# Designs tried in a protein design run: designed miniproteins, single chains. Part 6

Each design is a single chain, and the fold is of that chain. pLDDT is the mean over its residues in the fold that is shown.

## One batch from the design tools (miniprotein)

Design m173
Fold by ESMFold2-Fast:
Structure m173 (fold): chain A 79 residues (1-79)
Amino acid sequence: DLEATFQKYLEQARKYEELGEKYLKEGNLDEAAKHYRKSAEYYLQAAIVALQMGDTETALRLLEKAREARKKAEELEKK
């Protein structure tokens, strides 16, 4: 079921994004970067499923979320 798979990936993406924000607020840059990278991976997977479902608009928004999360991780890895 593509819709169930989409929701599962989206839920994981949001969970890791929230954890990344939490660790960033706590000053744990290494953990924040790792969680933002996981968030980016799941947003990308959710975007791919959205494309398979024919929802190009949602896919593009999720690709942007994946890009933002990856950028945050890269910035944190530079300290």
Scores: mean pLDDT 88

Design m174
Fold by ESMFold2-Fast:
Structure m174 (fold): chain A 113 residues (1-113)
Amino acid sequence: MIRVGTVVKPGMPLDEAVKEALEKTGPVEKVDSVTVAAVPADKPLEIAVGTVFGVMPTEEAVKKAAEQAKKKAGDKVLAVSVAITDPGSSVESQIAASLLAIGEALDAGLAAA
């Protein structure tokens, strides 16, 4: 199953936005993939993406994906989407989850700009 959560709060710290977005997914203990898509603060046309692939605990996967996104987005965001896939998800579902997170973050960021 694909689970997605999106948060729009201009100027929010990325780590806080990721935490709130993750809560909206209804998180499970383990995932096959996590995508964090972040629109940087004051740059609604840019997107930073972190993706982790492989079976691991949800909190560790989210932390790794968030660290990847933070490297490009910096510390503050306009919008964040987090998408996770449950263990046993197909590669197609994992790709779909990543695209969904990216699309939702961009749409939310543009609407908030």
Scores: mean pLDDT 81

Design m175
Fold by ESMFold2-Fast:
Structure m175 (fold): chain A 108 residues (1-108)
Amino acid sequence: DDVPLSTIYKFFNGDVTAATQVKSYFDKHYKLFDSIEEVLQNKQFKIDLASIISLTRLLDFDRVISLLKPVKTLEDLRNALKQLDFNDTEIDRTLELVQYLATGKLEL
């Protein structure tokens, strides 16, 4: 499954070890969801996502989780990432990562 794997690699700037560890963690701890909006209702998923974002972008975890906690929609997530100073490319890569981790598939 090269396409979903390449999406994870893009978020982690080609760090295969980090990408593999994150995917293995989510596969072990989460079932697949029907949509990105469904996974955004899951408090633990948002905590784990905040951990990934804070570690990979060297951001304060408390700041990241405070912005992600109220997120319920794709638009809310996009706006939270903008507040973290993510550019459009970084936002798109993050949304692709969330979509893949949540549903096992990329958005078309």
Scores: mean pLDDT 76

Design m176
Fold by ESMFold2-Fast:
Structure m176 (fold): chain A 110 residues (1-110)
Amino acid sequence: SKEEELLKEFADSVIDELDHLIDWAKENNYDQKVIEELQAIRDKIKKVLEEALKNKKDPIETIEEILKLYHEALEKLLSATKDEEEKEQIKLLGELIDKAAEYVIEEIKK
């Protein structure tokens, strides 16, 4: 369905962005525990998507659940970040994903 396709595209984008953040954290020598927490959240997002597609769960509720998990990942990263400019960039990622989610939800409602 159109709703399922939009959900998949949104979730894949979030997973891809989180994979980029994990690689960035590794490159910038973040604690291994932080990297493992980000990886665990990424794996949870994948499971949420798989279960939603398998069980025909509401796509909007699934997007909201994925969004919440992504914000949890950003909060973990923010708590481990000391540089003020990097903190601002991480906060901007949270704002951008919120706007992306709003756009996708509105497209599903049409």
Scores: mean pLDDT 89

Design m177
Fold by ESMFold2-Fast:
Structure m177 (fold): chain A 92 residues (1-92)
Amino acid sequence: SLEEVERRLREILAKAHDAVQNNASKEEMEKILDEAEAFFQEVRPLLSPETRERVEKLIKEARDAYIKNNDKEKAFALLSEAVSLVLRELRR
């Protein structure tokens, strides 16, 4: 359901926010990014090709920001943008 998708996206975003605020380990942030990528794959068939491409790019950039540059704040900002794009598409 749309409500279930919105709830799970909000939960992923809340976990990411808490991880940044509490200076969580690299392993914990990678786990959150993995969870976001897995959930995106579940939602992928509900999205337009353009939105899919943009979301995939944002998630990859979020992972690169964190893994390569240790930039948790940028990773969270990019993940937040990806979530916002998915929610905007699904609320149409």
Scores: mean pLDDT 83

Design m178
Fold by ESMFold2-Fast:
Structure m178 (fold): chain A 78 residues (1-78)
Amino acid sequence: SLEEENRKKAQEEARKIVKEYRDFLKKNPDPEEYEQFVIDIAKKLGLTDEEIAELKERAKKNKSPLVDVLVQYILKRK
């Protein structure tokens, strides 16, 4: 079904993000580089500046890494 295909696609996109982020972390980046890397990924996935701002606020409120909030957002998106 279309729903099954959309779910598999979201899971694949989430895995690619986690993998790219893990490879980025191996370079021991500065805190500013971490945030910019996640923002760049979100923009490539078609997220608006408003959606990115909401994810940043959610991450700060929940004391969660921005990458974790982005991954959850993608997995819940249809």
Scores: mean pLDDT 78

Design m179
Fold by ESMFold2-Fast:
Structure m179 (fold): chain A 109 residues (1-109)
Amino acid sequence: AQEEAERERQRAIDLLKKAVETARNLVKSDPEKALEEALKMIGEATEEAVRAARLDPQLGLQVADELIKAGKEISELFRQAGDEEGAERVEKATKDAYLRILAEASRAQ
């Protein structure tokens, strides 16, 4: 149980790091693709975080904290590139994901 929760937590964190790296590498050259790929990886990380929260609420909440940090960094990258709409979409996806992880952790007690 704990070993599986730790694997899901690590997968989520790795996906969030990849989302930040992808956004940083693409936001200036291909902002539409940067947004699509970042949102996809945030979504995948959220599914891993929800699985972690079901097995261990504390580990799920740790991923929720990392998600907020990653989402803030990605949204700032879009704003610095002049893509305010992209930044707002990342902020919304991050908030929705965070609330979903919190809800799952609460059900697991």
Scores: mean pLDDT 87

Design m180
Fold by ESMFold2-Fast:
Structure m180 (fold): chain A 82 residues (1-82)
Amino acid sequence: SRREELLRLVRGIMELAAELADKTGDESIVDKAANLVRDLVEYFEQHPDASREEIIEKVKELADKYGLPDEFKQRILELLEQ
C-alpha cells in the first residue's frame, strides 16, 4: 500500500542518515534528513495518487534542497528501487 511504501521510505531515510552521521561525525545529516521526511510526508498526504517516478523525483529534489551528501543521494535511490 502507499502507506507501507511511505513508512518503508521514512525508515530507510532515517536509518541511512543515522549511519552516515555516525560514519562522518556530521550530526546535521540527521536534521537534514528529518526535514526531508517532513516534506515527503506532506507530499504523500497532498498527492496520494503520485506515481513512483514522481516520488523518486520529489526525494531527489528534497535531498538537494536540504543539502544531503552524494552518498545519501546514491543509496536512497537504491532503496527506492526495492
Scores: mean pLDDT 83

Design m181
Fold by ESMFold2-Fast:
Structure m181 (fold): chain A 78 residues (1-78)
Amino acid sequence: VSTENELRVLLALARAGDAPVSVRELARAAGLSQRTASRTLKALAEAGLVERTPDGYRLSEAGREAVAKLAPQLAALA
């Protein structure tokens, strides 16, 4: 999984706030295919940066901290 795809997914989840986001919605928001978004979400969940819920995915506490620290890289993706 590429770091760029990870940053796009983290940014999309940060914009969604506390509401869980489906893989389909996240793929659209991040500009990724559903397959790439699903793979990226699984990698981020294994890293502890996102939480899987029955209704979709959202940022963990660690994920919110990571987004704050990666702000310059996220700006480059916008």
Scores: mean pLDDT 77

Design m182
Fold by ESMFold2-Fast:
Structure m182 (fold): chain A 120 residues (1-120)
Amino acid sequence: MIIVDPSASEETIKMAEEVKEELKDYNFELVIYKPGVNEAKILLDIIAKKYDLIVVFTDGRLAYGLAPVAEEVNIPMIVVDPENKISPEILEWLSRRKNVKILLNATKEEVIDEVKKILS
């Protein structure tokens, strides 16, 4: 699953869409996170282990909420911050999660390569 923070820039959303298209053979679902609308479904799908990998495009806050849930069910998570907006405190906390890989200032190609390494 590819999850995009609702506050993400147009450039970040475009990168997420391009990553999904390049990885089309892996059947990624792309969702814009909406706390009052699709949060419960996303969390339930994670707990049900519906996905082998979660890729989150975020400023860190969304990843802070999702990482413990993914860790509990042993789903790997890639946190993508193309604009280097993750706060040092959130970055330090995320870096201590065994299921989390953080990609700061990442290119589309770096995200695709990391996804392929986890799913190969």
Scores: mean pLDDT 82

Design m183
Fold by ESMFold2-Fast:
Formats: sequence, C-alpha cells, structure tokens
Structure m183 (fold): chain A 63 residues (1-63)
Amino acid sequence: SDEIKLLQEKIKRMEENTDPSKETQEILKLDQEALEKLKNGEPLEEIEEEYAKEKLEERKKEE
C-alpha cells in the first residue's frame, strides 16, 4: 500500500541520516514499529491506537 511505501521511505531516509538526535531516534523507533505492524496486516486505525500507546509508554519511561 502507498502508506507502507511512504513510511518505508521515511524510515530509510532517517536511518541514512547521521544526525544522532534523540528526537530522530524516537521517531524512527515508532515508525519502525508501525511499519512492522502494517507488514503483519494490521489495519491502520488499530496501528494508530497502539502507536499512541507506545508514545505514552515512552513518555512514562522518561518521567
């Protein structure tokens, strides 16, 4: 699907980026996890819900 292709391209460009910023690494991690779920055939809406949950867990870990 087009969304998977766009997300894959985004991830590849971020991986090729030599910027060590923490924000870039966190976004990359979340995008990689979303991509993995999409590849497993999970619908986008369910992935979005889990993506939000993962974002909350990351915030909780930084507290």
Scores: mean pLDDT 62

Design m184
Fold by ESMFold2-Fast:
Structure m184 (fold): chain A 65 residues (1-65)
Amino acid sequence: MDPRVEAAIAELEARFGLTREERAAIRAAASKLPPEVVLAAIRRLLDGEISGRELFERLGIAIPA
């Protein structure tokens, strides 16, 4: 995985407390998308511009009810 994406996921974990399943889902999505798209979505969440649910939608991850 792109080390910039790994670092961004680690920052999400530290700031928002991701579950193991959420972290795995984000990593799986990141493997299918350009790193720039993943980084932009994560940075927008870290900057408070989008919600965690919107991050999942942007990465194409199925959102649980």
Scores: mean pLDDT 76

Design m185
Fold by ESMFold2-Fast:
Structure m185 (fold): chain A 88 residues (1-88)
Amino acid sequence: MKVEIEIYFKTSKEAEAKVTVETEGITAEIEIKLGKEEGIAKITIEAPGASPEVIQEAVAAAIDAALDKIKEIDPNAEIKKINGKVTF
């Protein structure tokens, strides 16, 4: 199973960040780009054979980490949209 999440947000800052989060043995890779007017955080989780419950925990932890990093870079960032795609 592969989970891809995109978080779109409003920002006045320009920056790039990468964050890696490990939850229940699952690694989430997070790439964040802030482009003066809009930003995007891309989360990729690959978890072959993991249970739905463990995947939900990994997804929640990754989203929290991404939001925390966005707010660390720009405390005034406004989250606009979160999209998710799951490939079995």
Scores: mean pLDDT 83

Design m186
Fold by ESMFold2-Fast:
Structure m186 (fold): chain A 100 residues (1-100)
Amino acid sequence: SSMQQQALEELEALGREAAELFEKLKAGEISVDEAVKRLEEIRRRVLEIMERMGVPEEVQRAVEALFDEGIRALKEGRIDEAAELVERALLRAYVTVADQ
Protein backbone atom coordinates (compact mmCIF):
# COMPACT_ATOMS: atom_id res chain seq x y z
CA SER A 1 0.00 0.00 0.00
CA SER A 2 1.03 3.67 -0.39
CA MET A 3 0.89 4.04 3.42
CA GLN A 4 3.18 1.01 3.88
CA GLN A 5 5.62 2.28 1.22
CA GLN A 6 5.74 5.73 2.90
CA ALA A 7 6.33 4.14 6.34
CA LEU A 8 9.19 1.98 4.96
CA GLU A 9 10.78 5.06 3.31
CA GLU A 10 10.51 6.98 6.62
CA LEU A 11 12.10 4.06 8.56
CA GLU A 12 14.90 3.77 5.96
CA ALA A 13 15.61 7.53 6.33
CA LEU A 14 15.67 7.19 10.15
CA GLY A 15 18.10 4.26 9.78
CA ARG A 16 20.44 6.43 7.68
CA GLU A 17 20.12 9.28 10.22
CA ALA A 18 21.09 6.89 13.06
CA ALA A 19 24.08 5.51 11.07
CA GLU A 20 25.33 9.06 10.31
CA LEU A 21 24.83 9.98 13.99
CA PHE A 22 27.12 7.15 15.16
CA GLU A 23 29.73 8.02 12.49
CA LYS A 24 29.79 11.66 13.70
CA LEU A 25 29.98 10.52 17.34
CA LYS A 26 32.95 8.21 16.61
CA ALA A 27 34.65 11.06 14.69
CA GLY A 28 34.20 13.36 17.73
CA GLU A 29 32.00 15.77 15.74
CA ILE A 30 29.11 15.58 18.25
CA SER A 31 28.86 14.98 22.03
CA VAL A 32 27.30 11.94 23.73
CA ASP A 33 24.58 14.27 25.12
CA GLU A 34 23.72 15.49 21.60
CA ALA A 35 23.72 11.88 20.28
CA VAL A 36 21.33 10.82 23.11
CA LYS A 37 18.92 13.67 22.26
CA ARG A 38 18.95 12.75 18.55
CA LEU A 39 18.43 9.02 19.33
CA GLU A 40 15.48 9.89 21.61
CA GLU A 41 13.94 11.80 18.65
CA ILE A 42 14.61 8.85 16.26
CA ARG A 43 13.05 6.48 18.86
CA ARG A 44 9.94 8.70 19.11
CA ARG A 45 9.49 8.80 15.31
CA VAL A 46 9.98 5.02 14.94
CA LEU A 47 7.35 4.34 17.64
CA GLU A 48 4.92 6.79 15.96
CA ILE A 49 5.36 5.00 12.60
CA MET A 50 4.81 1.58 14.22
CA GLU A 51 1.65 2.79 16.02
CA ARG A 52 0.30 4.40 12.80
CA MET A 53 0.91 1.13 10.90
CA GLY A 54 -0.90 -0.96 13.54
CA VAL A 55 2.17 -2.91 14.67
CA PRO A 56 1.31 -5.17 17.67
CA GLU A 57 2.04 -3.54 21.05
CA GLU A 58 4.40 -6.41 22.04
CA VAL A 59 6.63 -5.67 19.00
CA GLN A 60 6.50 -1.91 19.71
CA ARG A 61 7.67 -2.60 23.30
CA ALA A 62 10.50 -4.85 22.02
CA VAL A 63 11.75 -2.11 19.66
CA GLU A 64 11.40 0.51 22.46
CA ALA A 65 13.43 -1.74 24.81
CA LEU A 66 16.24 -2.08 22.22
CA PHE A 67 16.37 1.73 21.84
CA ASP A 68 16.39 2.18 25.64
CA GLU A 69 19.27 -0.36 25.98
CA GLY A 70 21.14 1.45 23.17
CA ILE A 71 20.73 4.87 24.81
CA ARG A 72 21.89 3.39 28.14
CA ALA A 73 24.95 1.81 26.47
CA LEU A 74 25.74 5.19 24.85
CA LYS A 75 25.50 7.03 28.21
CA GLU A 76 27.94 4.43 29.62
CA GLY A 77 30.44 5.05 26.76
CA ARG A 78 29.75 1.72 24.98
CA ILE A 79 29.38 3.33 21.54
CA ASP A 80 29.73 0.16 19.40
CA GLU A 81 27.16 -1.75 21.52
CA ALA A 82 24.81 1.25 21.32
CA ALA A 83 25.10 1.30 17.50
CA GLU A 84 24.37 -2.46 17.26
CA LEU A 85 21.32 -2.20 19.57
CA VAL A 86 19.89 0.78 17.64
CA GLU A 87 20.50 -1.03 14.31
CA ARG A 88 18.63 -4.09 15.69
CA ALA A 89 15.72 -1.86 16.82
CA LEU A 90 15.44 -0.21 13.39
CA LEU A 91 15.71 -3.54 11.51
CA ARG A 92 13.01 -5.10 13.73
CA ALA A 93 10.69 -2.12 13.07
CA TYR A 94 11.36 -2.22 9.31
CA VAL A 95 10.81 -6.01 8.97
CA THR A 96 7.58 -5.87 10.99
CA VAL A 97 6.14 -2.99 8.90
CA ALA A 98 7.26 -4.69 5.64
CA ASP A 99 5.48 -7.94 6.66
CA GLN A 100 2.11 -6.07 6.82
Scores: mean pLDDT 90

Design m187
Fold by ESMFold2-Fast:
Structure m187 (fold): chain A 90 residues (1-90)
Amino acid sequence: MLEELEELAREFEERFPDDRLGHLSLLQELQEIYASGPDDLEAAIEAFREHLENPFNKEKAIKALETMKKSATPENQKKLEELIEEIKKE
């Protein structure tokens, strides 16, 4: 399941290489949904696929990553912090 989310994110990164922020925002939103309720994952994936044509908001991506960091493992907290810094630099 989590591996499936990683594969989906990788596919979007491959198809939209110039949309780094969009890719990170999508991955983060999916991880948030997974963390809050894995039982809702299928519905969440369907909903996000419907919104893939819309541009991702940089502020929303950063806030979502910060929220995920609060409940993440120490290893994931470090990765999320690095992603937040990367987005802020772009």
Scores: mean pLDDT 53

Design m188
Fold by ESMFold2-Fast:
Structure m188 (fold): chain A 74 residues (1-74)
Amino acid sequence: SIMEQAEQQVADFRAQKIRELQREVKEKAQASDPSEESRTEIALYAQQLGKEVNEQVERFRKEKLEEARRKLEE
């Protein structure tokens, strides 16, 4: 169904954003020294990226579900 397709698109978008987040955190960790300060900075960076990903996924979900509902009304 159109709704199932929209939900799949949201799931795929979330998975992509999580993969990108994990790559960004890994790259920052590899570029950083193994100090406690660097570990704290990496943790804060991961937290900030997680917040941004959640906001992007929520926005994308709202838009895709709204689009799907409009198509069902046609």
Scores: mean pLDDT 82

Design m189
Fold by ESMFold2-Fast:
Structure m189 (fold): chain A 75 residues (1-75)
Amino acid sequence: MDEELEKKIEQAIKVAVSIAAIRITRHGKSEEEALEFAKDILTATAKMYGLSEAKTEEWLKRLEEEVKKLFEKLK
């Protein structure tokens, strides 16, 4: 994968995690609702950049782990 594309996906993950944090802390959304929203953002970004299904699932797994770590720290 191109280094530029990899950086864009990494930034999309950081943005999705930040939005999830705001939804939990400011809007009282559940962990499940925040994670679902974050996954939708990353999936849309991956589709826009034409990532393979296998690569998209790999990035989604990383996003799930990062979002779960964030929620554990917020509890």
Scores: mean pLDDT 74

Design m190
Fold by ESMFold2-Fast:
Formats: structure tokens, sequence, C-alpha cells
Structure m190 (fold): chain A 62 residues (1-62)
């Protein structure tokens, strides 16, 4: 289960390309995944990117 794996990862240790690759592996609604992609791409640094992706995962992995 990709959602269970993502709960254990330190997302701030991953770059944008790696986080987008992880997002692509999540089985969720395409529109919610599109919004999550935008949140990741608009982040200014690795910490903000991790926080944004973690927030999106609460919707993608309920």
Amino acid sequence: NVCELLGKLRLQDFNQEQLLALLDQVEADPEQKRLARILIEEAEDSVERAVRFRAALKVLCP
C-alpha cells in the first residue's frame, strides 16, 4: 500500500521530481492528484513541499 509507505517517509528528504513520482503511484481521484501536483510544483523549498504533499495525502489517503 503506497499510502502506508508514504506515512513512514521523511518527505522533506525528497526533491520535487521524486515526490511527483511518488504521487503518480498513489491510487486516487485524478482531479485530487492534479491539485496535489500543483501544490508540490508551487512550493519554494523542500520543507514547504513536504508540508503541502502531506496535507494533500490526508485527502488522497483517507
Scores: mean pLDDT 83

Design m191
Fold by ESMFold2-Fast:
Structure m191 (fold): chain A 64 residues (1-64)
Amino acid sequence: SEEQQQRIQEVIDETRQRAMRVHDEYEERLARASPEEHPALREQYGQELLRIGEEAQKRLDEIR
């Protein structure tokens, strides 16, 4: 339905905005960190994105 499509789009838009904020935070941390800290920061960023994706999928499944 049109209402379901709207709700799905809202979840997608909110998820993209959240991912962008996490990316911006990651870039700021990299700018302040020593090179030796970069691998750990990269791993943390990846884990945060995975959690965001999992949360988005649960929300989408609830709409369907």
Scores: mean pLDDT 87

Design m192
Fold by ESMFold2-Fast:
Structure m192 (fold): chain A 136 residues (1-136)
Amino acid sequence: MSKIEKEIKEAEEAVKKNPEDPEAWLRLGLAYLRQRKWDEAIEAFEKAAEIYEKKGGSPFLTELARWLAAYARYLKAKVEGDEEAYRQAFNEMLNAISPEAAKRFEKEALAKKGIAYEVDKTILYVRFEELAGLWK
C-alpha cells in the first residue's frame, strides 16, 4: 500500500468525521495534490478556505488555502499546456497571499511546524517530481 494512498484515505476519513474542520480539508487537498488529482485538490482547498473564512479565524489560513487552490490550478494548467489558464493561476497565486501571511508561512515552514510545514513538504515533493521529468 503506498504511503500517499494511505494519506488520502486517512484525510477522507477525517473530513467525513468532521466536515466543518478546515484543516482536515486542507490536508485532504495536500494528499490529492501529491497524487496529481488536481480538480479534487482544488475543491478541497476551496472548501478549507470557505470554512476558515466563515469561522472568522486568522486570515493567514484563509489566504494559505486560497493560494494552494491557485497553485493546484497552476500545476494543472502547466501539465495540460494551457498557457492562458497557467497565466491566470499564476496571477491568482500572486494575489492570494499577503506579504504578512507569506512571512508567517516561511517562518512556520522553516520551523518544521504544523500545516505550513506540510504545505512546504508537499511543494518540495511536487517540485521534485517536476524536476525529475515525470510531468513532461
Scores: mean pLDDT 83

Design m193
Fold by ESMFold2-Fast:
Structure m193 (fold): chain A 97 residues (1-97)
Amino acid sequence: SEEREKARKASIYTTAAYLSAVGAELLRPVDPEAANQAARDAIGNAKKAIDYAPEEHREQVAKDALKVYELALRYATDPEVQEEAKRGIEEAKKLLE
């Protein structure tokens, strides 16, 4: 099923987003540049997860993406990455209305 493939991809990208967000937290005190890259990867993977999410999984994927965006915002030091995370937060909140 195409919907099953999309759900699986959404789940994989959600996991990848979370791992990248954890990477940003771990790297921030020792390598802020690498932490910013990990935060960008987290944001990108969370957006991919939302894009692949079938309608029935969209709420859960948006909730997970919101947490990832909040982590990316917290651990990024680059203003551009922080603004991308803020945009992601607003987009995820709209999906939860």
Scores: mean pLDDT 91

Design m194
Fold by ESMFold2-Fast:
Structure m194 (fold): chain A 98 residues (1-98)
Amino acid sequence: SEALEAVERAEREARERLEREGGTDRLRAEAEKVIERYPEKFEETVKKILALSDDEAGEREALELMGETIRELEEEGVEPAAALAALQMKGYELSLAE
């Protein structure tokens, strides 16, 4: 699955960036800017992910939605690591609002 490959690549790139000095602060700032550029897309996508079942099927569908979002944003010039961080930040925010 191209979507799963996109998630795996984004996770590797995020891990590499977090190991660099100031990497966490830079990645967070980039993620915030990505959410600000695509607020409706992140809200809709993350709400769909949070509505999925907490079983294997739901986990697979979540990874597919995340991967598709990462790939679409990469076409717009967003780094995969920043797109993944943005999804995680928005997921945390919306989970607290419930």
Scores: mean pLDDT 84

Design m195
Fold by ESMFold2-Fast:
Structure m195 (fold): chain A 93 residues (1-93)
Amino acid sequence: SIKEAVKKVEKIMKETAEKIEEADPERGEEIRKLLEEGVEKMKDASLLEMAKIAKETYGKIADLLEEAGNGEGLEAVQKGLEEIMGALGDALR
């Protein structure tokens, strides 16, 4: 269901934030704010809009982690985005 997909996306974004804070505590606060902003933008958004917001938010986070040379954080971002896109894709079927 759409409601289940929304809850799953929010959970994945929270888990991504936690993993990144462990890998890069200094950028963790900035990344947390980007993820919180993404979740706020997803409120009342369509599934297609949520997909765009997730890609934009995770893209910004990936750029920050790539500049830092944090491969583990970048892998966490890539996996989190894949899981979000999967959840939204399943809801769109």
Scores: mean pLDDT 79

Design m196
Fold by ESMFold2-Fast:
Structure m196 (fold): chain A 93 residues (1-93)
Amino acid sequence: GIEDALKFLKLLGEIVRNGQVDLDEAAKRLGIEKAILEKGMEGAISVGALKKVSDTVYAIADKEKLLELARQLAESEENEELKKLVEEIEKEV
């Protein structure tokens, strides 16, 4: 849903800014179930955008692929708030 997509895009923005994220800390901070975030991270790893560094830590493998995933997520939901958030993430690159 849109709320989960927004929270996942915020997570991707944090990864873009910081180079990596701890998923346990991110799930608690964003108020989203870790299992939902883990599914998103598996997708990002499968396309080579992210890599798993430890059981909880994920890092950028390919920044351009990560941004492309963010754009695709915003486009699939057809939501202006998601599109604006992707534009903000791209400006922080």
Scores: mean pLDDT 78

Design m197
Fold by ESMFold2-Fast:
Structure m197 (fold): chain A 115 residues (1-115)
Amino acid sequence: SRRDRAIELLQKLIDFLNEAIERINKATSLDELVEIAEEFVVKVSDLINELDRVGADDPRLRKAIAEISDLAVEIYRIAVEAREQNIPLDEAKKRIIDVLNRMIDIVKEAIEYLK
């Protein structure tokens, strides 16, 4: 069903978010944070496009997808600004991980809504 497919895609998104957190924690430079953020935005965009198609008729799911999309862009913005302003690596990591955790909460709430 469309609901089961949406749940599958949202669970896959949680996996991508957890992988991103692990990669961010292991990053050794601000340049590496930007590379991780760029790759993350591409992967998440593909998944969001499929979620938007599957959830087109559900206003609550559409709202969650829009919030997730905005937060993915925010991660890239934080990484680029941190590199340009030479923000300490640990502070940049914390800011990005805080956004990733907010995305995980939104995704988990969307999954519970669809069950």
Scores: mean pLDDT 88

Design m198
Fold by ESMFold2-Fast:
Structure m198 (fold): chain A 71 residues (1-71)
Amino acid sequence: SDEERAKALALAVHELKPELEDLNAPLLTLSLEGRRLFLEYLGLIGQGKVEELKKGVKPELYEEAKAELLA
């Protein structure tokens, strides 16, 4: 789902700290609602809630998000 993909992308961005330009292609794979959720998850990470977010991230979606950021 867009929510699960947005969550995985937010975690990958937090861990890899990519340049903003490298986010353009991954964000295009998300709907407008998915991009909104991505920003909300980044906000939760900024509030120190990263451990709770990690519990909800599917490993396969996290690996896909990392691959998209490194492409």
Scores: mean pLDDT 78

Design m199
Fold by ESMFold2-Fast:
Structure m199 (fold): chain A 87 residues (1-87)
Amino acid sequence: SSVEEELKRIQESLDFAAQIGRDWADRFDAADVVARRFFAEARRAGLDYDAMVERLRAEMARRGWSAAEQGWVLLALLSLVVEEKLR
């Protein structure tokens, strides 16, 4: 019936939204691993946030990382800096 087709479309939309959420979480988790290693080294070197961002951007560019990969790692680094300031 038309009702069953409408319910199926709603479920497909919900499944699609959930999958996007999971894919974004997985990408952020992968970037977070890289950002955490860099953050620890940068703090050991006494770098402030601006110096961390500058060095990380230079390193990622040197390694030939895509703009999207660089964006995810920078977002993860920002999350770590904010978390540190809220402790």
Scores: mean pLDDT 77

Design m200
Fold by ESMFold2-Fast:
Parts: C-alpha cells; sequence; structure tokens
Structure m200 (fold): chain A 80 residues (1-80)
C-alpha cells in the first residue's frame, strides 16, 4: 500500500539521520561537525515531508516525536 511505502521510506530516512547524528557527535573538527549538521537538517526536511503524507495517527505521532528529538539533538550539537 501507499502507507506501507511511506512507512518504509520514513524508517530508512530515520536510520540515515541517526547515522549522521552519530558522525556529528564523533566529529572533533568543527567544520566536519557543521557539514554533518547540514546533512542532518536535509534529512529532517525529508522526514517532515514523508510525515505530512502519513494517514495513520499513531505512526504520525511517532514520526513527529522522532523529528522533534532530532531537532533537539541539533540544538545540543550547536552548543559545543
Amino acid sequence: SEEEKLRLEFAKLLQEAYDVLRSARGATDPAARERHIERLKELIEKLKEVASKLTDPEFQAFANKEIERLEKEIEELRKR
């Protein structure tokens, strides 16, 4: 179904976002960290686009919570 395809796309993007977040946290070079933050922002925008197309309220709530978590992690990285 279209919904199942969106869920798989969201899951794939979320995994990529957490992989990039791990790289950002491990970066000792500020320039490298900023490049990872920019990539993470691009992934968050894609996650928001997919989330806006979801019709299942429970999965939509989960998706929005994960997006909020990633946005908070960017704020944390910028304080370092």
Scores: mean pLDDT 87

Design m201
Fold by ESMFold2-Fast:
Structure m201 (fold): chain A 60 residues (1-60)
Amino acid sequence: MSPEERGELADRAAVRAIAQGKSIAEVAEEVERETGLKIDASKFKSYRELGKAIGEKALA
């Protein structure tokens, strides 16, 4: 999967989970299921911080 495709899948998964009222930890789990990106949700205090980390990791 390309970094761009991975970023798009991660963003879509995160947005969907947030819309469903899921917690930061649950959003990170959904992103991991869809993209395989391992994200330590305990490091983030807000959806904004989580989203930034997801984007950076997807493009790495």
Scores: mean pLDDT 77

Design m202
Fold by ESMFold2-Fast:
Structure m202 (fold): chain A 94 residues (1-94)
Amino acid sequence: MSPEQKLASLMTALEIQAVAAELTIELLERETDPAKKAQLLEDLRNEVEALRELVEELRRLAEEIGFTPEMEETLRRGEETIRRAEEAIARAEA
């Protein structure tokens, strides 16, 4: 696989995971059933782990091929989604 193909794949995967995490945050903040809230918390923790791995892979690729504005925006997007997710988890566990 070329670096360009790997870049496109990673950026797409990161965007999909970011959207999934944002939807889970919205559901978690609206959920009143304790059992469903516990499941959403588990889902969100797993989504954060997946996002962290994708951000790390994209950052490593950027170090190899050079940073582009598109890569910087995708990294910022992922890091911001992780931050929002961690804040949502902390609020739900308090």
Scores: mean pLDDT 86

Design m203
Fold by ESMFold2-Fast:
Structure m203 (fold): chain A 71 residues (1-71)
Amino acid sequence: SRREANERRIRAAAEALLEEGGLAALTQEAVARRAGVSRATVSRVLYRLMRDLLVEEGVKALVEAVENVLK
């Protein structure tokens, strides 16, 4: 579905940006541009990915960075 395709694109874009520039590079605009989706779509998906990553990694700093992007 489009939802699943958008989620995969956003996840890949976020991972690439984190590898390239760390948490500071992880902005809503940068992810949207890299993934080829709207900023609103990024906000929805990033919040869900943040929760998934927190459960798996326990990374408080990543959660804080994602919350800043969603403001």
Scores: mean pLDDT 70

Design m204
Fold by ESMFold2-Fast:
Structure m204 (fold): chain A 79 residues (1-79)
Amino acid sequence: VVAAAQTAVAVAKAVKATLLALGVSPAVADAAAIAVANLVLDNPAPSVAELTAALLKVPGVGAATATAVAKAAVAVLNA
């Protein structure tokens, strides 16, 4: 239970940091981080495709950015 919440927070922070580094606004980065955190809480081992789909639902996140961030999130989940 605690481990799942810690993983969701770590992934959300990584997603937010990556999007901010790419010049995405803090509001969009926060929305994307929340979407990824919710996905990880429901499914602790989401695929790149599932993460990409969740990120694409956030206005201001393009397909290439969503895919790159999803791959980074999976790398954090596998660490």
Scores: mean pLDDT 77

Design m205
Fold by ESMFold2-Fast:
Structure m205 (fold): chain A 89 residues (1-89)
Amino acid sequence: MEALEKFKEELYKEKFEEALKILKDEKKAEELAKKYVEEIMEVLLKFQKEALASDEEQSAEPFLKALEEVEKKYKEELEKEKKKIEEEK
């Protein structure tokens, strides 16, 4: 879908700029942003498939929790890479 592709591009751009500003390393910023977008998209696709396949009432809690885990991993990786750069100085 066109809307999904635009959303994916916007997420990548946002996270790439955030990581680039913190790390000042283009390659690492690209790697982290790409990984984040891929994980977010995987969560969204899994949730959509489960919602379509299930006749049960759907809870948003597992979905929101999964998104929070992806955000947490991104921040943790960003902090680890930042510390590595600081150690080299």
Scores: mean pLDDT 76

